# Ledger of designs, part 15: designed miniproteins, single chains, continued (4)

Each design is a single chain, and the fold is of that chain. pLDDT is the mean over its residues in the fold that is shown.

## One batch from the design tools (miniprotein)

Design m12517
Fold by ESMFold2-Fast:
Structure m12517 (fold): chain A 105 residues (1-105)
Amino acid sequence: DEEKKKKEIEKLEKEYENDLIKLYSKVLGVPEAEVRKLSDDQRRARMRAAAARQAAAARAAGAAAGRPALGQLQAEIIDGLFLIILGVDNVAKKNLEKKIEEIKK
């Protein structure tokens, strides 16, 4: 039944979108409704901008405290955490695409 396959695909896509929105909402500190209005490229751009702002703030705070090396280390930790989040998103998207292809068979 092609309609059953279509509903299964729509369910998986909706579950993925909802999980992604929740993740980005928590990380960016913005409401889920705001994240829903953003494209994938806009979401990733906001994540990169948030990482850059937090890293810059860590470096500035370290410099102001007379500890620029600690500020740099904190900035590198922030960048690493955002890369992990983006990596999880990429894996989840590839898993969704694979499941959709298996349903279409």
Scores: mean pLDDT 77

Design m12518
Fold by ESMFold2-Fast:
Structure m12518 (fold): chain A 80 residues (1-80)
Amino acid sequence: SEEEIEKAIKEIEELTEKAKKAETLEEVKKVMEELNKIIDKIDPYIEKDPNSKLILEFQKKVHEFIEVANEKYLEILEKE
């Protein structure tokens, strides 16, 4: 439902903030695992209507999270 997608978007925004505050590789991996669970829930909606406004917004938020998480992962890895 649209409500499930809207909730998923909000959850990804919260995970992005957690990723920004991550201090260990374990913390980054944990938020990435949480993202994968959200993506699995939304995949059926993406397959049905990939061009819907909510799906495009969801995909944009996923992309923003991945960029933040990857940057943080590399930053932590280089310091250790």
Scores: mean pLDDT 84

Design m12519
Fold by ESMFold2-Fast:
Formats: structure tokens, C-alpha cells, sequence
Structure m12519 (fold): chain A 105 residues (1-105)
């Protein structure tokens, strides 16, 4: 269900601290997922590795590492949909930090 997927992405963005519409959230995740796909990411572990690599390149490795570790803790102890939303919110925060750091070069 496309509408349910957009609402899920909106909830993730809200948990990450962004007040975005469902369409804006869906567009962000479309672009993020395309970058993951282009990088050959297929697993949660590979997504974490890409975030850490990009964080190091952007000069925000320690901040990205902390967020990735928090996401991993939520996924390892996954019990509810809220845990999944929180894990993805940490990854979104890491990706935003990377993109903002790249723009400040």
C-alpha cells in the first residue's frame, strides 16, 4: 500500500526531528534508497557500513558512528514497530549529518 508506506516514512522523519509532509518524506526515502541501491547495499549491515564510510569522508565519523550504534541497538532488540521507526530515524539523522557536512565544504 503506497499510502501506508508514505505514512511510515513520515513517522520515521517525525521521530528524526523533521516536520515534513508524507510526500516530502517519501521523496527523501526514494532518493536515499536509490543511493543505497547504487552503492550495492542489500543488508542492514551494509547500510551501516555505507553510513560509516560516508561519515568518515564528510568528517562527521564519530557523530554518525553514535547514531549507527543506536540504530543497531534498536534492531538487535527489535520488539515493536516503534523500535523499527526509531532505528530508521537514527539512520536518517546520520544521513542528514553527512549531507549537511558535504554541503559545508
Amino acid sequence: DDAAEKEYYKKVMEKAGFNWSADEAAKFFEEYNEELREAGVRTSEEENELLLEKGKEAGVYEEVKELVEKATEKLVNLKTEEDLIEAEAYRVKAWKLIKEAEEKK
Scores: mean pLDDT 81

Design m12520
Fold by ESMFold2-Fast:
Structure m12520 (fold): chain A 118 residues (1-118)
Amino acid sequence: AEVKLTESGGGTFAEGSSVTLSSKLSGADFAKYAMEWWRQAPGEERQRVAIISPDGRVTGYAPDVQGRFTISRNLAESTSYLNMNNLRKEDTAVYYNRAINTETGEEYWGEGTQVTVV
């Protein structure tokens, strides 16, 4: 079976609003993967905005989103979430979920979901 990350929750949102992105991992054992959210604005490099460990005990955030974004995971759903609060125009980007097996280095990327803040 193909390993796939299926992302949802993107769209166009008002400045100051909140949105939750989700990504479901299929074809692999979700419990073995750290989950990351990355973003890429036009003409910029991809940057990691959030990470959560396979056991969910350790999280990390980029300085520009710390206090506004929260990463979480649900093992029963094989889904990772990025809750984005108090959206700013600079949050406009394509958001990518990445799954990484911390023991093997095996990694998978989602196709990306557009978030536009107006």
Scores: mean pLDDT 90

Design m12521
Fold by ESMFold2-Fast:
Structure m12521 (fold): chain A 80 residues (1-80)
Amino acid sequence: MDPRRLEAETLLALGRMAYSLGMYELAVKLFEEAARLARDVDRAVAAEAYENLARAYEALGDLEKAAEAQAKAEALRASL
């Protein structure tokens, strides 16, 4: 397994946990790092990270950043 993919998957899991606990600002940081690590090694993991990032930004009321993250996720899924 690529070490960056494993790290990204771990951060994605931690981000989902933070989100479930209502820790949305922490979830944003974890999902951003997961997407950054995954984008060049696993497009599906990167897309999932951006999808979760969009939800975290929606929870914070940052609709512009949520739309940007969703667009990135859609672009990555279209390239799979």
Scores: mean pLDDT 85

Design m12522
Fold by ESMFold2-Fast:
Formats: structure tokens, C-alpha cells, sequence
Structure m12522 (fold): chain A 73 residues (1-73)
């Protein structure tokens, strides 16, 4: 469902940030891509409210992942 897709997008975004913090940039990239794929599904099939909440959280963790990756390299 769109709700499950939104939840998975946030979950993968968080995992990407955690992997980046550990210096596992390959895993961080994989999880970041999955987060984007699930967010896209939520945006296509879900309500605007659900999509906006997921997008905000994905962006927050995405920003952390980018900073963590830069510090790990």
C-alpha cells in the first residue's frame, strides 16, 4: 500500500544515514536508492498528506546520510 511504501521510504532513508555513519558508503547508496524508490511509489499512489510527511523525513535522513558520507570519505 501507499502507507507501507511511505514507511519503507523513511526506514531505508534512516538505514542509509546509519550505514554512511559507519563508513559503509556502498550500503548507504543502496539504501538511499531504495528510499527514493519507495518514496516515489508513495507519491504516485498515496494521499498528499502521507506523501508530504514521508518526504520531509526522507529529506531529513538524506541530508544526514550525505554529511555522514562526506565525513567518512
Amino acid sequence: SAEEAAEKAVEYAKKAAEAAAQGDLETARIYGRKAKEYLDKALETGSEELAKEAEEKVNEYGRKAVRNAALAG
Scores: mean pLDDT 80

Design m12523
Fold by ESMFold2-Fast:
Structure m12523 (fold): chain A 93 residues (1-93)
Amino acid sequence: MRQVRVRLPSGKVLVLTEDTTLEEIRDTLKAAGEDNPYLYAGMLVLLAALRDELDPLELSDKLSKLIEELEKQGKSTEEILDELDKEYQRLVS
């Protein structure tokens, strides 16, 4: 099984595998106080790469542009994370 270890700004290490769910990532980041949308998008890019589902560079570009647009609209962090979940699920379907 492929895995990636990610050191969060808090010093907590998140281990991603191809079996890791979006819910597990969000719960881990929330528990660590690390609810940054760009950090979460980075975790989604790594997850997609582990699953060989999407091009990581194309996904990274799409998610970054989505975050920028939603921030300009004044969306909350939780609203941005929800839209990132929807976009990821849409792209892997």
Scores: mean pLDDT 82

Design m12524
Fold by ESMFold2-Fast:
Structure m12524 (fold): chain A 87 residues (1-87)
Amino acid sequence: DLEEVEREEAELAEKLGADPEKVREAFELFKKGIEAAKAGDAEKALEYFEKALELAKEVAVELGEDPEEVEKQKEEMIKKAKETLEK
């Protein structure tokens, strides 16, 4: 249940001092990415996933994560998403 996960993650982010609205926006973009993937639009799905991961990076940095390490993780996740969408 993405709505429940979104609520829990936003609440956790707020408690830890990050912006819960960025978490909600990231989940909205992630849902749009899943819908695009289901429609067979791999390019559009990847675009939404990249935008969602950029917001997730901002939240992680706000929570005290190293920006360089988070950027590396974002790049790896984008590579994995590309591979998955290509089968």
Scores: mean pLDDT 78

Design m12525
Fold by ESMFold2-Fast:
Structure m12525 (fold): chain A 56 residues (1-56)
Amino acid sequence: ARATVTVTRELTAAGEEELLLSHAAGITDPADPAFQAANAEAQRLLEALVAEREAA
């Protein structure tokens, strides 16, 4: 729980930084593949870390 919350905050911050850079470049459409790819990668990393925690 606490470790998962901390990891989520770190991953969210990193993903949000990439999304902010995309917005600065004029990418504001949530359906944009680049926007969706960044969100999908962040979700994938979160799920992998949660699975590793549960396996321990």
Scores: mean pLDDT 56

Design m12526
Fold by ESMFold2-Fast:
Structure m12526 (fold): chain A 59 residues (1-59)
Amino acid sequence: STTLTPEQQKKVDELILEAAKKDKDAKKSLEELERLEAINERARALVAAGKKAEKIEAK
């Protein structure tokens, strides 16, 4: 049929929710990686700023 029955729609919604729940664990791993990358970017920016100041003073 062109239109899903309420029962079929409920099954589809349940599958979407289960897929989203499974993605939650993968998303936590990605979030941890993104957090680590943000820390690394901040650290690199601080090192670059420090080196830039040192180069100006060094001649």
Scores: mean pLDDT 65

Design m12527
Fold by ESMFold2-Fast:
Structure m12527 (fold): chain A 56 residues (1-56)
Amino acid sequence: RRELIRRIVTLTATAALYAAAADFEESLGKEEEAERLRKLAEEFRKEAERLEEELK
């Protein structure tokens, strides 16, 4: 359980980091890179949600 909670926190933090990086790349006009980073953020977010369901 403790390791699962740590993993959820790490995945959530990683998703937030990729989302912030995507916003930054978009501000620089790098739309393709921003989209790729947003896709990664979404994948990490979904993984975190899946593990949260496992805790119940």
Scores: mean pLDDT 81

Design m12528
Fold by ESMFold2-Fast:
Structure m12528 (fold): chain A 59 residues (1-59)
Amino acid sequence: LGKLRRPPPELSPERQAVLKEIADKLNEIGDAIDAAIERSRETGKPLREALREEVPSTR
């Protein structure tokens, strides 16, 4: 146990559950971004336009 001032590494179970859901959604978005980059290289479209086609809508 350190005496260092640092943010708590563990959150309440409720906060942890919310963060897991956010992380899962971010991973899905990351995969879509990678697909958009690949599509941009394949078609020569600007990355912005490829992202519009590949990234799913999130609210």
Scores: mean pLDDT 67

Design m12529
Fold by ESMFold2-Fast:
Structure m12529 (fold): chain A 86 residues (1-86)
Amino acid sequence: SKEEAEENYKKGEEAFKAGDYETAIEYYQLALLELLPLIETEEDVEKAEKYIDNLAKAYEKLGKKEAAKNVREEGYALLEEIRKKL
């Protein structure tokens, strides 16, 4: 559900603030996987963009710059495809 996506996102934020970037990545990925099939509005797309950006930032904190770049590029490309169906 969209509520479960937001709960996972918040857990990711808590882990990120604690410096646990590996756990933050796991929760941000769960938030994205939960939200993506449920996107119905531009507001949902904006939430998914926020999840993608924070997932990428967590990768950057671990020094995984290419992973962060790939997350943004692939994530934004997917969201543009979803937007076309709205």
Scores: mean pLDDT 88

Design m12530
Fold by ESMFold2-Fast:
Structure m12530 (fold): chain A 102 residues (1-102)
Amino acid sequence: SLEATVARLEAEVAAMEARPDPDKLQLGLTYIALARAYLELGDFEKAKQWAERAIQVLEEAGAPPELLATAYRVLSEAYKKMGNEDEAAEAQRRADELRAQA
């Protein structure tokens, strides 16, 4: 179930964040998974928030451009579902630019 997936991922995030030296790459991947799960649930505001958190921790981790592009694509999808076309377009442009670097 999608609700069980969200609960599991939120528990994983809480466990990772509780560590004194969390794996930011794994955090970013889990945040992307949460953002996608919230998109499926129709909670576009939470999807946006988790995608933004993913971008932040992935940038801090020096993640590969391809992974950062994935986070921006999810952010773009969330904005599009909320009717924020300009922000969706900007996030999509950032994703496309990052993929060109990969």
Scores: mean pLDDT 89

Design m12531
Fold by ESMFold2-Fast:
Structure m12531 (fold): chain A 65 residues (1-65)
Amino acid sequence: SPRVAEFAALLVESGYVTPEGAEELAALLVEAGVTLEELRRLIAETAGKSREEFNRRLVRLVSSK
């Protein structure tokens, strides 16, 4: 899906997700109703943070749906 590919590219670019895991995670985020704008904001807010902080913020975003 073009949307899943776009989400996967952003996840890889963030440095927090491996290319192999990015497509699966991207598909889950799209299914959960996460928007591209919300993902971009999350990445910006976690720039320079740990993978653990990124994951905590991601779980919170998904839980808000």
Scores: mean pLDDT 82

Design m12532
Fold by ESMFold2-Fast:
Structure m12532 (fold): chain A 64 residues (1-64)
Amino acid sequence: MKKIAVVAAPTEEEARELGEEIRRTQGADEVVLLVGVDEEEALRFGRELAEKTGGEVGVYGTGE
């Protein structure tokens, strides 16, 4: 099963930095970056990804 990390942040740079850290520390097979979305949208996206891929999905990020 794939382990997927969904990372949400207000800027692309912040999302990329956090995504790289999560990939190293959590051992994610795939990292998806969401820029300018709120926590609720990120959680919904993660749920949909888990259903479509059959993998483990973790959602990480900060809202403003």
Scores: mean pLDDT 76

Design m12533
Fold by ESMFold2-Fast:
Structure m12533 (fold): chain A 55 residues (1-55)
Amino acid sequence: SEKEKKLEELKKLLLELGATEAEAEGIVDRLKEEKASLEVIEEAIKLAKEKLKKK
């Protein structure tokens, strides 16, 4: 549930960065299949937020 919430946050950030829905879903699905840790998902969110601020 915590991971699902963070993956949804990541998907929204990717869409804001200009990714298509298919690209954002592909990234989220890959993280789910690889059973990425909460820390890995949090790092991805941090990087996405930094890219949004740089724009």
Scores: mean pLDDT 80

Design m12534
Fold by ESMFold2-Fast:
Structure m12534 (fold): chain A 52 residues (1-52)
Amino acid sequence: MTEEELKEKMLELLEKLDLSGEEKKEIADKFLEALENKDFEEAEALLKELEA
């Protein structure tokens, strides 16, 4: 999965979930930090946790 695909999936999940703006920001910040560190496994794990 590419970095771009991971970002698109994260945005879709954040839009679909009934979360507060603060919770969405916290999740987005963690996700972006993982991508900056090239830790794609952590980014995928965060997506999986949101899908559950």
Scores: mean pLDDT 77

Design m12535
Fold by ESMFold2-Fast:
Structure m12535 (fold): chain A 70 residues (1-70)
Amino acid sequence: SREEELERFVQRAHDLVLDQYARGKLSEEEVLEAYRLIVELQRAVEDGDWEEAERLRRELERMYKEILSR
């Protein structure tokens, strides 16, 4: 389901942020921003706001792509 897919995305995002931070690829400020977006995404999923959840997922994917391009 959409909810299950977004929950898996959230778990993967947590793991990826921690891994990149442990490798010195992220600043503390970038980690905090990523977690803010993850928390907002979780809230949107809980509220059934699928439009907002998809918007936040895309923002997290853009952030991650930018970081990996460094």
Scores: mean pLDDT 79

Design m12536
Fold by ESMFold2-Fast:
Structure m12536 (fold): chain A 60 residues (1-60)
Amino acid sequence: MELVEKAKKAYKEGDLDKAIEYAEKALAKDPTNVEAKKLLLKALFDKGDDARLDAFSAAL
């Protein structure tokens, strides 16, 4: 829960690298966390990391 909140804050502040890091940590603790999945997907899309975005979206 706390990691997802940190990821959301980083994303709102435009710190995409931190948003990705916290979202990945949240998913490592709870792989079923839908909010963390959505946030990671959005942060990867905004960063333009198509390879990581495609790999993650294929895992859904």
Scores: mean pLDDT 76

Design m12537
Fold by ESMFold2-Fast:
Structure m12537 (fold): chain A 61 residues (1-61)
Amino acid sequence: GPAVDAAMRAVPSLTRAQIQAVLDGLARGDDSPGVRLYLEGRATPEQLATLTRIAREYGLL
């Protein structure tokens, strides 16, 4: 959807599946998909903050 497409443009290093998992998690009040990507060295705190901002802008949070 539009939120995932915006997130993929903002964080091109993450796959669509990783972005979808983070956004779906945030919509449920669950930040663990994003925390997992950070611990695996796949996402920075700044990238996760960007995904959270996009989730708010698109009414997912």
Scores: mean pLDDT 88

Design m12538
Fold by ESMFold2-Fast:
Structure m12538 (fold): chain A 70 residues (1-70)
Amino acid sequence: TEIKVLPAEEGEKLVEELSKVGELFKLKDEEGNEVYIVRVTSEDGKTVTTYTFIKEGDKVRLSTRVTELP
């Protein structure tokens, strides 16, 4: 898992770009922060990369997780 902190504008642009190649889910956490999850499946269907964006004021926390499917 890789964690990065981005300006909110850059985070929103990445969500838009990733949503073109993956599935986008929008929700809110328990604190009311906007959360965007983008799930991208590889062409061979064996790898799923999950990008989790949590908007905290003027910043977005991006967590990237790669999962291999059996």
Scores: mean pLDDT 79

Design m12539
Fold by ESMFold2-Fast:
Structure m12539 (fold): chain A 119 residues (1-119)
Amino acid sequence: DLTAPPRSLEEVLARAELAAAATKAHQGELSEETAKLILANARAAALSLATGRPLPAWSPADVDAALEAALAALDPETRERARRDIEEVERRVKEILERVSKLSPEEAAALAAELARRL
């Protein structure tokens, strides 16, 4: 269920891959703006999972400020753990975005269909 919050890091990554693949399939290209939005959403989800707390409302234009504000509200030990988890998700999502960007729209459509069936 894509409308429910993700329950694991694996689900965060699978949802990012689905969003990238669906965009590539529908639009023929994965734009830099869409890639940034997918990355921002994955970072926010990783912080939420690491802290057990929902993030305050944010827009794509201010996600970095919203994440830093949320991190600043945490104790130092939890903050450093959450920051490491976010950095891992950023690295892995960037790898996903790069891989999906190289697919044909038809290959991306097949990948999106498979991921949607599993999620």
Scores: mean pLDDT 80

Design m12540
Fold by ESMFold2-Fast:
Structure m12540 (fold): chain A 60 residues (1-60)
Amino acid sequence: SKIQELLKQHVEAKENGDLEKAEELFKQESELLRERAAQEPDPEVRAVALAVLRSSEKSF
């Protein structure tokens, strides 16, 4: 999936010391996860997913 591809690229960017690219890839990952969470029909599951994403964004 695209998320798995972005995660792989993110790890590679960190290993190469390219922190700017790693941050950009993390933003793309977060955006895709938000889009997926927004498509979740269960509002409780959607709220939890979005809260987790916000927490991970605050850590990085």
Scores: mean pLDDT 72

Design m12541
Fold by ESMFold2-Fast:
Formats: structure tokens, C-alpha cells, sequence
Structure m12541 (fold): chain A 56 residues (1-56)
């Protein structure tokens, strides 16, 4: 979770969250929700996060 706070872009947030799913630390639904929350806190849009999530 600390890594998510240090991320510089919505892309980095999504990459870190997907890594947590790959490592078995959380489900895809949990990781997506976490990525969305952190991104919104940093001023990114929900739509941007959704688009990046679908591409990767």
C-alpha cells in the first residue's frame, strides 16, 4: 500500500495493484477498488483508471 501512495501516475497505481493480484495478495476486485480509491485521492479520474485497467 505504501508504494501506491508514492506512485506518480494512474498507470503506476494500476501496475502496482495488478502486481498484488499476481502475487496472490488480493483479488482482482479488491485491487481494482484500491487502485480507484488511491487514484481519486491523488486527483485522477475513475474513467482513466478503468481504461488503463482494461488495457493491462
Amino acid sequence: MEELKKAKSAEEIVEIAKKYVEEGKMSEKEAFRLALEVSLEKGYSAKEVEEIWEKK
Scores: mean pLDDT 78

Design m12542
Fold by ESMFold2-Fast:
Structure m12542 (fold): chain A 70 residues (1-70)
Amino acid sequence: STEEALELARKALEAVAAGDLERARELLRELLKLVSHEEARQLIRLVAKREGFSAETEERALAILDELRE
């Protein structure tokens, strides 16, 4: 669901902000089970802006997401 995808994006950004990159990878893999890679990128950007995550946290989360696509 959209609510579940948004929650996973938020938890992934929280994990990145905390420096827990392995947890961020796990949460982003779960997100990619629900939505396409492009949708996941859009959700991460949306949640980062709505909930006030730093640009550095957003960029790091997107970089991890891009690695998982490979």
Scores: mean pLDDT 87

Design m12543
Fold by ESMFold2-Fast:
Structure m12543 (fold): chain A 71 residues (1-71)
Amino acid sequence: TEELKKAVEEAAEGVIKKAEELAKQGKKEEAIKLLEQAIKELEEAKEKYPELKEVFEKSIERAKELKEKIE
């Protein structure tokens, strides 16, 4: 499970970093869509894997915060 936690954290970091890069390039709409899709997928994963709930919740919160800053 620790390897899975790390994989989830790394995947979330990758999406957040890509969204930040898109926003810096002025591709605000594309960045927002990427974050919205990631949030949806993480919410679904949280319900399926409750033992990883805290990891998913942290990633969701970070993605939502970035989305609000871009909007």
Scores: mean pLDDT 80

Design m12544
Fold by ESMFold2-Fast:
Structure m12544 (fold): chain A 74 residues (1-74)
Amino acid sequence: SEERRRQLGRLIAEAMQSKDPEKQKELLERIRELAGEEAAELVRKALEELNNPEDRENALVKAAEYVQKALDLV
């Protein structure tokens, strides 16, 4: 649903901006409850890419791909 996609987008944005591991865990659990395990796992992978900036250009692209796949599940 559009409302679910909007809520998911907001939670993803908060997780990406928080940079607090405990806050990210809380937000990932909320994403799992809202959009399911697969969506939560995709967002977790996006956060992992952003937390390992050794390949900065590819990290942003991969994170964006994971986020888009998660949004496409709702």
Scores: mean pLDDT 82

Design m12545
Fold by ESMFold2-Fast:
Structure m12545 (fold): chain A 66 residues (1-66)
Amino acid sequence: ASEEEAEEYYKKGLKYYEEGKYLEAAEYYEKAAEIYKELGKMEKAREAYMNATLAVAKVLEEIVFP
C-alpha cells in the first residue's frame, strides 16, 4: 500500500459522501485510514477515521430519525 493509494481511497470516500452514499463513503475512508496508519501518517489516518465516523453517523441518523 502507498500514500497515493490512500489518497485515491480518500477521494472516493469524499465523492460518495457528496453523493449521499454514506455507507460507501465510510468504507473508502476506512480503507484510506488503514493505509495511512500502516505508513505512520497518523494525522491523515485520524482525519480519514473521523470522516468515516461522520459518514456512519449519517446512516444512523436516517435509521433513528427517519
Scores: mean pLDDT 83

Design m12546
Fold by ESMFold2-Fast:
Structure m12546 (fold): chain A 77 residues (1-77)
Amino acid sequence: VSPEELEREINLALARMWAGIAKLLVEKGKRDEAIDFLAAQLARSSEEFRAIMVEEIRRRFADDPDFVAEVVARAGL
């Protein structure tokens, strides 16, 4: 495994983990907390990771496009 392949795998795993945590928060009725959580992660992330994360959020929340828009807006993107 090349360093680039390993980095990609780690980034995908992190994106899936954070999106999963946010989905759990939404299921618990904590939608605003989920948005703030993901927005904070995006704001602290590299441009490359933000692209991966936004794509994963769009997949997990395909049924709630407003959620994705709010996360991106709160991240300042």
Scores: mean pLDDT 82

Design m12547
Fold by ESMFold2-Fast:
Structure m12547 (fold): chain A 74 residues (1-74)
Amino acid sequence: ATQELHAEAAIDGVKVEIHVVLEEDGTVTVEVRSSAPVERVEVRVAFRGDHVVVGLRLTLADGRVLHLVAELPR
């Protein structure tokens, strides 16, 4: 079955929304929205037995770096 996670975070005055979809075939889709301008988005996905770990690194235009981690059962 498809697993889905919606999360919102307020980090250092910045609102970040993350949407993660894990499909039955193991495909992972990650969508990110930020209230502040983003210069770079880096995504890492790790499959760990009965879990999927998604790490997200956002570099903002002002040079700040935000880290988010989401875990979903598989």
Scores: mean pLDDT 77

Design m12548
Fold by ESMFold2-Fast:
Structure m12548 (fold): chain A 74 residues (1-74)
Amino acid sequence: LTVNKMSKEEVEKTKEELKKLIEEMKKAESVSSEQVARAVGLILSLMAAVLEGVLSEEELKELVKEMKEAFESL
C-alpha cells in the first residue's frame, strides 16, 4: 500500500473542498450518498495529513464538528 505524504498546498486545497461541500450540504434540503462519500474521503485525507504532521488535530476536529452540524441540520 503506497500512501504519499500530502504537501501543505494539497492539505489547504482539501480543507477548502471540504468547507465548500459542508456549505452545499447546509443549503440543501437533503444530502446525497455521493456527497457523504466525498465528505468521508476528504476527512480521511485530512486525517492522513494530521498523522503526517502537516495539519493540526485541532483544525481537523473543527472541520469534523462543522460537518456534523451540517448533517444534524438536515
Scores: mean pLDDT 75

Design m12549
Fold by ESMFold2-Fast:
Structure m12549 (fold): chain A 56 residues (1-56)
Amino acid sequence: VRELLERFAEEARRSSLTGDSSPELDELARKLGPLASEAATQGRRMPGPGFEVPRP
């Protein structure tokens, strides 16, 4: 699952960076985006105050 999550994160990141707005990739990025960022920031190891969502 981690490897798949990393691939999805990379795909979503590329799509966002390249400006490519594929309908399926865009939707996956919306769902996996926050999860992928969490996995990426896992190396930083958050303090653990629970999952904090970005405020609008």
Scores: mean pLDDT 57

Design m12550
Fold by ESMFold2-Fast:
Structure m12550 (fold): chain A 58 residues (1-58)
Amino acid sequence: SLLEEAQEAIANGDLEKAVELFERYLKEHPEDESLKQAVVDFLKEKGYEEEAERIEKL
Protein backbone atom coordinates (compact mmCIF):
# COMPACT_ATOMS: atom_id res chain seq x y z
CA SER A 1 0.00 0.00 0.00
CA LEU A 2 1.05 3.64 -0.41
CA LEU A 3 1.13 4.07 3.37
CA GLU A 4 3.46 1.08 3.86
CA GLU A 5 5.76 2.40 1.10
CA ALA A 6 5.75 5.86 2.72
CA GLN A 7 6.67 4.37 6.12
CA GLU A 8 9.52 2.40 4.50
CA ALA A 9 10.76 5.60 2.84
CA ILE A 10 10.79 7.38 6.23
CA ALA A 11 12.67 4.43 7.80
CA ASN A 12 15.26 4.64 4.98
CA GLY A 13 15.64 8.42 5.40
CA ASP A 14 14.04 9.14 2.01
CA LEU A 15 11.75 11.95 3.13
CA GLU A 16 11.17 13.26 -0.42
CA LYS A 17 9.78 9.87 -1.51
CA ALA A 18 7.69 9.62 1.68
CA VAL A 19 6.08 13.05 1.04
CA GLU A 20 5.28 12.05 -2.57
CA LEU A 21 3.64 8.80 -1.43
CA PHE A 22 1.64 10.56 1.33
CA GLU A 23 0.43 13.15 -1.23
CA ARG A 24 -0.76 10.35 -3.53
CA TYR A 25 -2.57 8.58 -0.68
CA LEU A 26 -4.25 11.75 0.63
CA LYS A 27 -5.43 12.74 -2.87
CA GLU A 28 -7.13 9.31 -3.11
CA HIS A 29 -8.41 9.53 0.52
CA PRO A 30 -9.28 13.23 1.16
CA GLU A 31 -11.52 12.16 4.07
CA ASP A 32 -8.48 10.94 6.08
CA GLU A 33 -8.10 14.15 8.11
CA SER A 34 -6.29 12.34 10.95
CA LEU A 35 -3.48 11.11 8.71
CA LYS A 36 -3.28 14.47 6.91
CA GLN A 37 -2.80 16.28 10.24
CA ALA A 38 -0.26 13.70 11.45
CA VAL A 39 1.82 14.09 8.26
CA VAL A 40 1.67 17.92 8.50
CA ASP A 41 2.77 17.82 12.16
CA PHE A 42 5.58 15.35 11.36
CA LEU A 43 6.95 17.51 8.54
CA LYS A 44 6.80 20.69 10.66
CA GLU A 45 8.65 18.91 13.50
CA LYS A 46 11.39 17.94 11.01
CA GLY A 47 11.63 21.53 9.68
CA TYR A 48 9.95 20.86 6.31
CA GLU A 49 7.53 23.79 6.52
CA GLU A 50 7.00 24.14 2.73
CA GLU A 51 6.19 20.43 2.32
CA ALA A 52 3.85 20.61 5.34
CA GLU A 53 1.94 23.54 3.77
CA ARG A 54 1.68 21.63 0.48
CA ILE A 55 0.10 18.61 2.23
CA GLU A 56 -2.19 20.87 4.31
CA LYS A 57 -3.61 22.44 1.11
CA LEU A 58 -4.64 19.05 -0.33
Scores: mean pLDDT 82

Design m12551
Fold by ESMFold2-Fast:
Structure m12551 (fold): chain A 84 residues (1-84)
Amino acid sequence: SIEELLERAKELVEEALKLAREALERAETREELLRAIALILDAIGLLFELELLEEKGATEEEAERLLRRAEELVAEARALLAEL
């Protein structure tokens, strides 16, 4: 269902935010700090989009697209942490 897709996307965004915050704590270089900050900002942006879609009513396509973006964000955050 659309509700399940949005709930899963929210869980993934929250996971990405947690990972990005851990990356920020372990970052030693300016490049690493900026990458961690960018991931945090992207996660916040996705949370805003989730809220808007929930308020307006999402299509299945919109929910699936947001879920994909959330999955990509988690992967990026994990990749950054693996480099630290």
Scores: mean pLDDT 88

Design m12552
Fold by ESMFold2-Fast:
Structure m12552 (fold): chain A 58 residues (1-58)
Amino acid sequence: DERSVKLSPELVEKFKEEAEKIWDEAVKNNWTDEQLSNRFKELIDKAEEEAKREELEK
């Protein structure tokens, strides 16, 4: 699922790089799509937390 999260361009790029590293690791270790999905969910949760923190800081 995709959610609307307002992040700075730098944070978006950072999370994209992390996602690419996860993909590379998944290919290298032959992860299942479920394992990969769980890893991405953790990344999304982290992004949500960052977005909420940034919104409160404004």
Scores: mean pLDDT 72

Design m12553
Fold by ESMFold2-Fast:
Structure m12553 (fold): chain A 76 residues (1-76)
Amino acid sequence: MEALKEEIKKKAEEVLEEEKKILEKEKDKKAMLEKLEEALKRYKEKLKTATGIEKLILEEMIKRLEKLIEWLKKQL
């Protein structure tokens, strides 16, 4: 169980790192912020119907995405 939870966190981190690299290359940080907020809404909608491992991954992704959005807002 614990090893599986660790793998889920690692997977969520990898996805968010890829998204962060894309954001760093964007010219318009306001457009990036809007895109992230839309992504957050989509993940929260998916979370309503997700079960098992997918639910755990989405919860971790949402938590990290919220932190990324807060960080980006402070940069603007």
Scores: mean pLDDT 74

Design m12554
Fold by ESMFold2-Fast:
Structure m12554 (fold): chain A 72 residues (1-72)
Amino acid sequence: SRYAELFAQALEEAAKKTSPDVAKMLREASEKLRAGAPIEEVARLVMKAINAASDEEYQLIVDALNRAAVEA
């Protein structure tokens, strides 16, 4: 649960700096992580966000997730 919360927070921080469509997908992934959804479901939502993201938004998402991984 601690690691899920760290990654959920990272996805929410990335959502603040991305377009509305990408932000929506990242927030859905964050909510599912906090709810204890299967990791495969969360990964699919993150992948959808990445596929919709610009190069700049992609870097923001990757940086946020890498920071969460170091803290976890």
Scores: mean pLDDT 83

